# Designed miniproteins, single chains, continued (5): the designs that were tried, part 108

Each design is a single chain, and the fold is of that chain. pLDDT is the mean over its residues in the fold that is shown.

## One batch from the design tools (miniprotein)

Design m19982
Fold by ESMFold2-Fast:
Structure m19982 (fold): chain A 73 residues (1-73)
Amino acid sequence: MANVEAFRQVMSTLNNEEIATAGKVLARYARSRGDEEAARLAEKGVEAAKKGNGEEAVRYLSESVRRLLERSA
């Protein structure tokens, strides 16, 4: 979806600490929507960012967003 590409581009401008913070917010939001799988993906993104792997973190967070958008119609 076009929104996932925009999200990916924005996340790619952030440093690893900012990506980890965004991932924590996304995981909490996903759980509030009842999407445990999207929350799990966001948490994997947080862990990747904490390990210094920003590229892997952005991939996980983008997958989480894609799942949330698909389930939101």
Scores: mean pLDDT 81

Design m19983
Fold by ESMFold2-Fast:
Structure m19983 (fold): chain A 69 residues (1-69)
Amino acid sequence: MLSRQEIADLVSSLVGKSPQEALDFIRDFLRSHGLDEEAARLVELSKGKSTDAIRQLFVDVVSEARARS
């Protein structure tokens, strides 16, 4: 399961990234933690979104995954 520290570190690393760079980075991060379904959903929800919106979607998706576990 993703720790709060790992989430905070990822969010900090998104500063200055384009929406596509942020999405690619988050997608790879989620897949590396076995969250392939969350990664796929985030990609679909992120279409046409800003970096800030993608960051918020990431936090929401991870929070939902933790609530179900």
Scores: mean pLDDT 78

Design m19984
Fold by ESMFold2-Fast:
Structure m19984 (fold): chain A 91 residues (1-91)
Amino acid sequence: MEEIEKVKEKFKDVPNPELVERILQLVRDAVEKGLEEIVKAIVDAPTIGDAIGRVRNLARKLAEQGNPAAKEILEKVDEFLREVAERARAA
């Protein structure tokens, strides 16, 4: 899928390949669930941090509007941020 390839190319120089794979999984899940706004937020983000922030904010907004797929994305982002924080503390 073009969006997945664009995200992969955009973040290819990020020194954490696990972080990149988590973002790619979020794109795949958002595409599968028809959450085009979330896909666009990741694709248009200039940095991986911006992508995470945009997805979290948009998923929260959509979940509050009653979208269960957006709630699942929000839960995945929160889990991912927890893992990143744990790795930062371990370093």
Scores: mean pLDDT 76

Design m19985
Fold by ESMFold2-Fast:
Structure m19985 (fold): chain A 78 residues (1-78)
Amino acid sequence: MQTLINTFKNTPVSELKKLDKNGDKKITAGDIVDLVVRKLGVPVLDSERKAFKDYLTSDEGNEDFRKITGEDYEVVPD
């Protein structure tokens, strides 16, 4: 869990912004999870993926995402 959050916080802002496929500044939690898991390069349990999605869609996760991007991006459920 903490390793996923740390990898997310160290992901380049340009890569995170590329996940906004619709241009609406809404990015699905699943797209962030897929990117972070690929960057980590090791197997991740489904329970850890779910916990990470819960973090990303929480008030804390959305606050962290806005701070990372410097813009009014929102993480939405899949």
Scores: mean pLDDT 79

Design m19987
Fold by ESMFold2-Fast:
Structure m19987 (fold): chain A 74 residues (1-74)
Amino acid sequence: MSPLEKEVEKLIEEAVKKLKEEFGVSDEQLQSFRDMMLSLADDLRNTHGFSDEQVLEVLRIAIEQFIKEMEEDK
């Protein structure tokens, strides 16, 4: 597994844990979130030619926005 793949997995799993424990998100929604984030990472790298750092930055922003929206809906 590449260093980028490890960092992407780490970011996704940290977000999934927070969504499940703090917001009670369903397993189906958590799987959809994982699939969405993995697809975004793949598209950024393969379609847009983003660097590893750029991919990680965009993923962090997307995850932070998703979590913020969940916090505001409480």
Scores: mean pLDDT 79

Design m19988
Fold by ESMFold2-Fast:
Structure m19988 (fold): chain A 70 residues (1-70)
Amino acid sequence: SAEERREEALKEIADKLNELGDAAEELAEAKKIINENKKNLHKLNEEEKKEAEKKIEEAKKKIEELKKKG
């Protein structure tokens, strides 16, 4: 029936919106990690700087993966 098709379409829209919401949260978190680690780089010793650079690299890779999937 038309009612059943409408309900299915609404569910598909809701599922897609949830997926977009999750991707947006992951993107925001990755950007936050990059910004926080970059902001504090000048205060870090060599070991801490290496860890911060690793976190920045991992966050950048995650952003690239999200862009390829979206």
Scores: mean pLDDT 76

Design m19989
Fold by ESMFold2-Fast:
Structure m19989 (fold): chain A 92 residues (1-92)
Amino acid sequence: SISREIAIVLQLIGLELDGAKVTIEVEGNKVTITIEGADDALKRQARAIADALRSEGATVTVEIDGDRVTITAENVPPGLLSLLKILSKERK
């Protein structure tokens, strides 16, 4: 769903507005999202984003190391992949 794909992008923007540093890297159909400076509330938001990505058909792994969260999503749908590429370019 495009509405759900847009919601994921808005949630990622929300993490940055809440003080986290978000880095998005796109390689083929694989996306790596790194969230730095995440407190417990932002970690819960990151897990919600991972669940949303799984709901869109992606295969998702989440790694937490201190205040850093790494979300790796494989088989990301083309529409969501395009939105994440745009967001990635905006941040570089």
Scores: mean pLDDT 82

Design m19990
Fold by ESMFold2-Fast:
Formats: sequence, structure tokens, C-alpha cells
Structure m19990 (fold): chain A 95 residues (1-95)
Amino acid sequence: MISKEELEAEVFRALLDMALAVAINIAKQRGNEKAAQLLEEYRDRLLAEVDRKIKEGNFEEMRETARKGLEEAAKAVEGYDPEVAEFLRSLAEKI
């Protein structure tokens, strides 16, 4: 059996992945190809860092990594899709 903390971290990781996938799809549907490409790069890197922190059992750093990664992704796409950037910032504030 996995610990409660590990289960909660895996649920958080799945929700983060889903939220980023939604943001990418919205950017693509709006024709913001550059925003979508940047978000795909940030998603891959951020999820890899989150997965590493979960494996280490460092759930506090995992949440901080997710928050900072979402803020960095928002800043990167703000010039291409400000609504997607605001969505990512709103997610970071909930962490």
C-alpha cells in the first residue's frame, strides 16, 4: 500500500497534468501555436521535476516546484495568450 501523502501527491500530479493539457488545447484551438509549443515544453519539464520530488518523498518541494513552474509557464506565454497565462497564475495561487 502507498502512504496517504504519496497518494495525495499522485492525485495532485494527475490534476496538474490535466490542467496543463487543457491550457495547451485551448492555445491550439485559438491558433496560438507558439504558446502551445512553449506550454508543451514546460509541461514535460515540470512533470519530470514533480515526479522526481514525489519519488524522493519531498512533497513540500513538489508543491513549490509546481507553483514556480506554473508561474514561469504563465510568464513565458503571456505575450502570446494572456488569458492562458492568467489561468496558469490562478492555478499557482491555489498551491
Scores: mean pLDDT 84

Design m19991
Fold by ESMFold2-Fast:
Structure m19991 (fold): chain A 60 residues (1-60)
Amino acid sequence: TLIEEGDRAYDAGDYDTALSHFTKAGEQGDRRALLNLAHVYSEMGDNERAREWYRKALEL
């Protein structure tokens, strides 16, 4: 699934691919994907973007 593909990319340090897969899953209404997207941004040091995605996940 997109989540599993995103998780694999994230574990490999491929954040661009992880963001792509989690964004697609999130667009389909997957709250877990939005939380994972926030986590990727946090690992990249983008705490402002991470907070935005956490907020979006809470609104689902």
Scores: mean pLDDT 82

Design m19992
Fold by ESMFold2-Fast:
Structure m19992 (fold): chain A 60 residues (1-60)
Amino acid sequence: SEKIKELIDKGGELKNKAATAKMQGAFKLQNPKEKDKGKELEELGKKYEKESEKLFKKAE
């Protein structure tokens, strides 16, 4: 259905945002001057990942 496609598209977008945030967070965590920013990005990535998971579950 149309609604299922919308949920999958939004879930995919959030999953991509989560992956990007986690990757950038991991790189920043390697720099002593940017550890706090790295932690913020890791938590942001986890938030996007959870939101993506909820949307995919609604699509099932």
Scores: mean pLDDT 84

Design m19993
Fold by ESMFold2-Fast:
Structure m19993 (fold): chain A 85 residues (1-85)
Amino acid sequence: SKLEQFLRFAIGALERIAKKLEENPSDDVIKSAKTFFENLKKKAEEMSKVDPRAEEVKKIFDELIKNPSLENIRKAIEYLRKLLE
């Protein structure tokens, strides 16, 4: 329940960021996105204490923080969608 709500929120947020990068790619947008990914990672870390699936979500955001590209954001969306089922 809580994990599903978090995943749906994260997917929607990543789709919005992907659209922003497609329309106007800039280092400022990427920097802002990294800060947001760090916040999502912290939320996933808190949830992983109760649900082991959230640890996989944490690793997805850790990779996005290290390599914040449109391609990696799209891959993250696909992985998160798979975790919903």
Scores: mean pLDDT 84

Design m19994
Fold by ESMFold2-Fast:
Structure m19994 (fold): chain A 55 residues (1-55)
Amino acid sequence: SSELRRALEEARRRLAEAVARVGQANKTSSEENLKMGQEAAEIYRAAREELARLA
């Protein structure tokens, strides 16, 4: 359905953002690395929750 497809596209975008944040964390200080990792984890969690609602 269009709703499922839209949600998958949004989840893909959020996962891509999380991956990008992890990549950036590798280039920063330890404190910044931790913060970026937490933000990436939150984005990933939100994407997974959205997909779970469609199951």
Scores: mean pLDDT 70

Design m19995
Fold by ESMFold2-Fast:
Structure m19995 (fold): chain A 57 residues (1-57)
Amino acid sequence: HMEEALDRIVETMGKEIEEALKKTNGDIEKAVQILREKFGLSEETARELVEAYKKKK
């Protein structure tokens, strides 16, 4: 199911987002850039994922 697949992607991306934020000392724009380059995500998608992850913290 697409919703379940998206949830698993977000879970997997959460680890990648955490690593990107660690490398950038919490710089959202740089973390977005890393995710875009590594996964080919749009800027919008990468930013939303980073923001969602930070909201959990």
Scores: mean pLDDT 73

Design m19996
Fold by ESMFold2-Fast:
Structure m19996 (fold): chain A 60 residues (1-60)
Amino acid sequence: ADAKAKAMAENARKAALALGLSEEEAETAGQSVEESGGDGIKARELATERGHPRAGQLAG
């Protein structure tokens, strides 16, 4: 796994929780960033496809 993408994923998860999103939305934001390799557009699409468009906005 890319260490940079993992760090970005952790930051997205923490930011989501700080904004009051649910634990599931925060997890989706983190996973979407990690799976996209740091591509914000792809991360947003992945989160939206998983039913969490709010997490997608934070991931992208």
Scores: mean pLDDT 77

Design m19997
Fold by ESMFold2-Fast:
Structure m19997 (fold): chain A 67 residues (1-67)
Amino acid sequence: SEEEEIERLAREAGLSVEEARKLVEAAITLLKEGVPEESIIQLLVREGGLTEEQARRVVELAKELLK
């Protein structure tokens, strides 16, 4: 589920569940705006404090939630 994936990301990245949810929401917004996936990954690493692997997981989850 979305909730379980967000909780797992939060635990692995050392974030609160609220912070992890906001990063996924930000990725959804950027994908809807047509920002390239690699650019979103770079932004999440730089601004979100995520590893590249964690940032890719955020983008994949955002893509799943976009339907």
Scores: mean pLDDT 83

Design m19998
Fold by ESMFold2-Fast:
Structure m19998 (fold): chain A 97 residues (1-97)
Amino acid sequence: MEEKIERVKELARRLVEHYQRALNTEDRDEHAVEAIVLWELASDEEKVTAAELYNKGIIGEEVKAFFDAVYGAWQLARENPEALERAKKRIEELKKA
């Protein structure tokens, strides 16, 4: 249980960090792409574990920040079609490997 909680918290921290950098940097599109890639590459187990722990009230704030970061990153990518295309290509390459 502790290992799963730490993995989800680490994923949430990385995702939030990339999203926050996307909001405040000249490389915003690249950081938004990284946030999207991190989410899409997260295993079904990690996504399910995050939802389960949130529903149990164990890691409410971290999981909320996680989902907010995912939503925000996709919103930023929609403002730049080129960034959205880069995200899709990178996800495909990493899923294919």
Scores: mean pLDDT 68

Design m19999
Fold by ESMFold2-Fast:
Structure m19999 (fold): chain A 59 residues (1-59)
Amino acid sequence: KKEELLIKTLADITGVSEEKVRKAIELLEEGKSLAEVARETGISRSKVSKIKKGLESAK
């Protein structure tokens, strides 16, 4: 439930769909680079960077 709230917040901030934000978080937690996450999700590297910063701030 807390994860879902974080996903919704990051999706709203970045304009990215919740599904793509969830996938980006999964890949970042696996230790993937910003470039790899951007490639696998189709999100721009700048938006992936914002998602990563939001995720780190929530920890």
Scores: mean pLDDT 79

Design m20000
Fold by ESMFold2-Fast:
Structure m20000 (fold): chain A 75 residues (1-75)
Amino acid sequence: MSSKREEALKKALEAGEEAIRENRDAPPRERLQKAALAAANAVNENIDDPEERDALIREVGAAVRERVAAEEAAR
């Protein structure tokens, strides 16, 4: 059901955003890697279907990349 997917997406985005905040002094590459890992872990904990996990990880990965780019642009 899409509501379960939306909840997992929300948790993954929150995990990624938290990792970015905790690592704001790190280079963009390291911030992106840590945020992507945190988000992927959140998806894996909330979604059991491999195809759905892959789709959500890609979606969150794109959002995390945009967030890191926005943080860099704000400097």
Scores: mean pLDDT 79

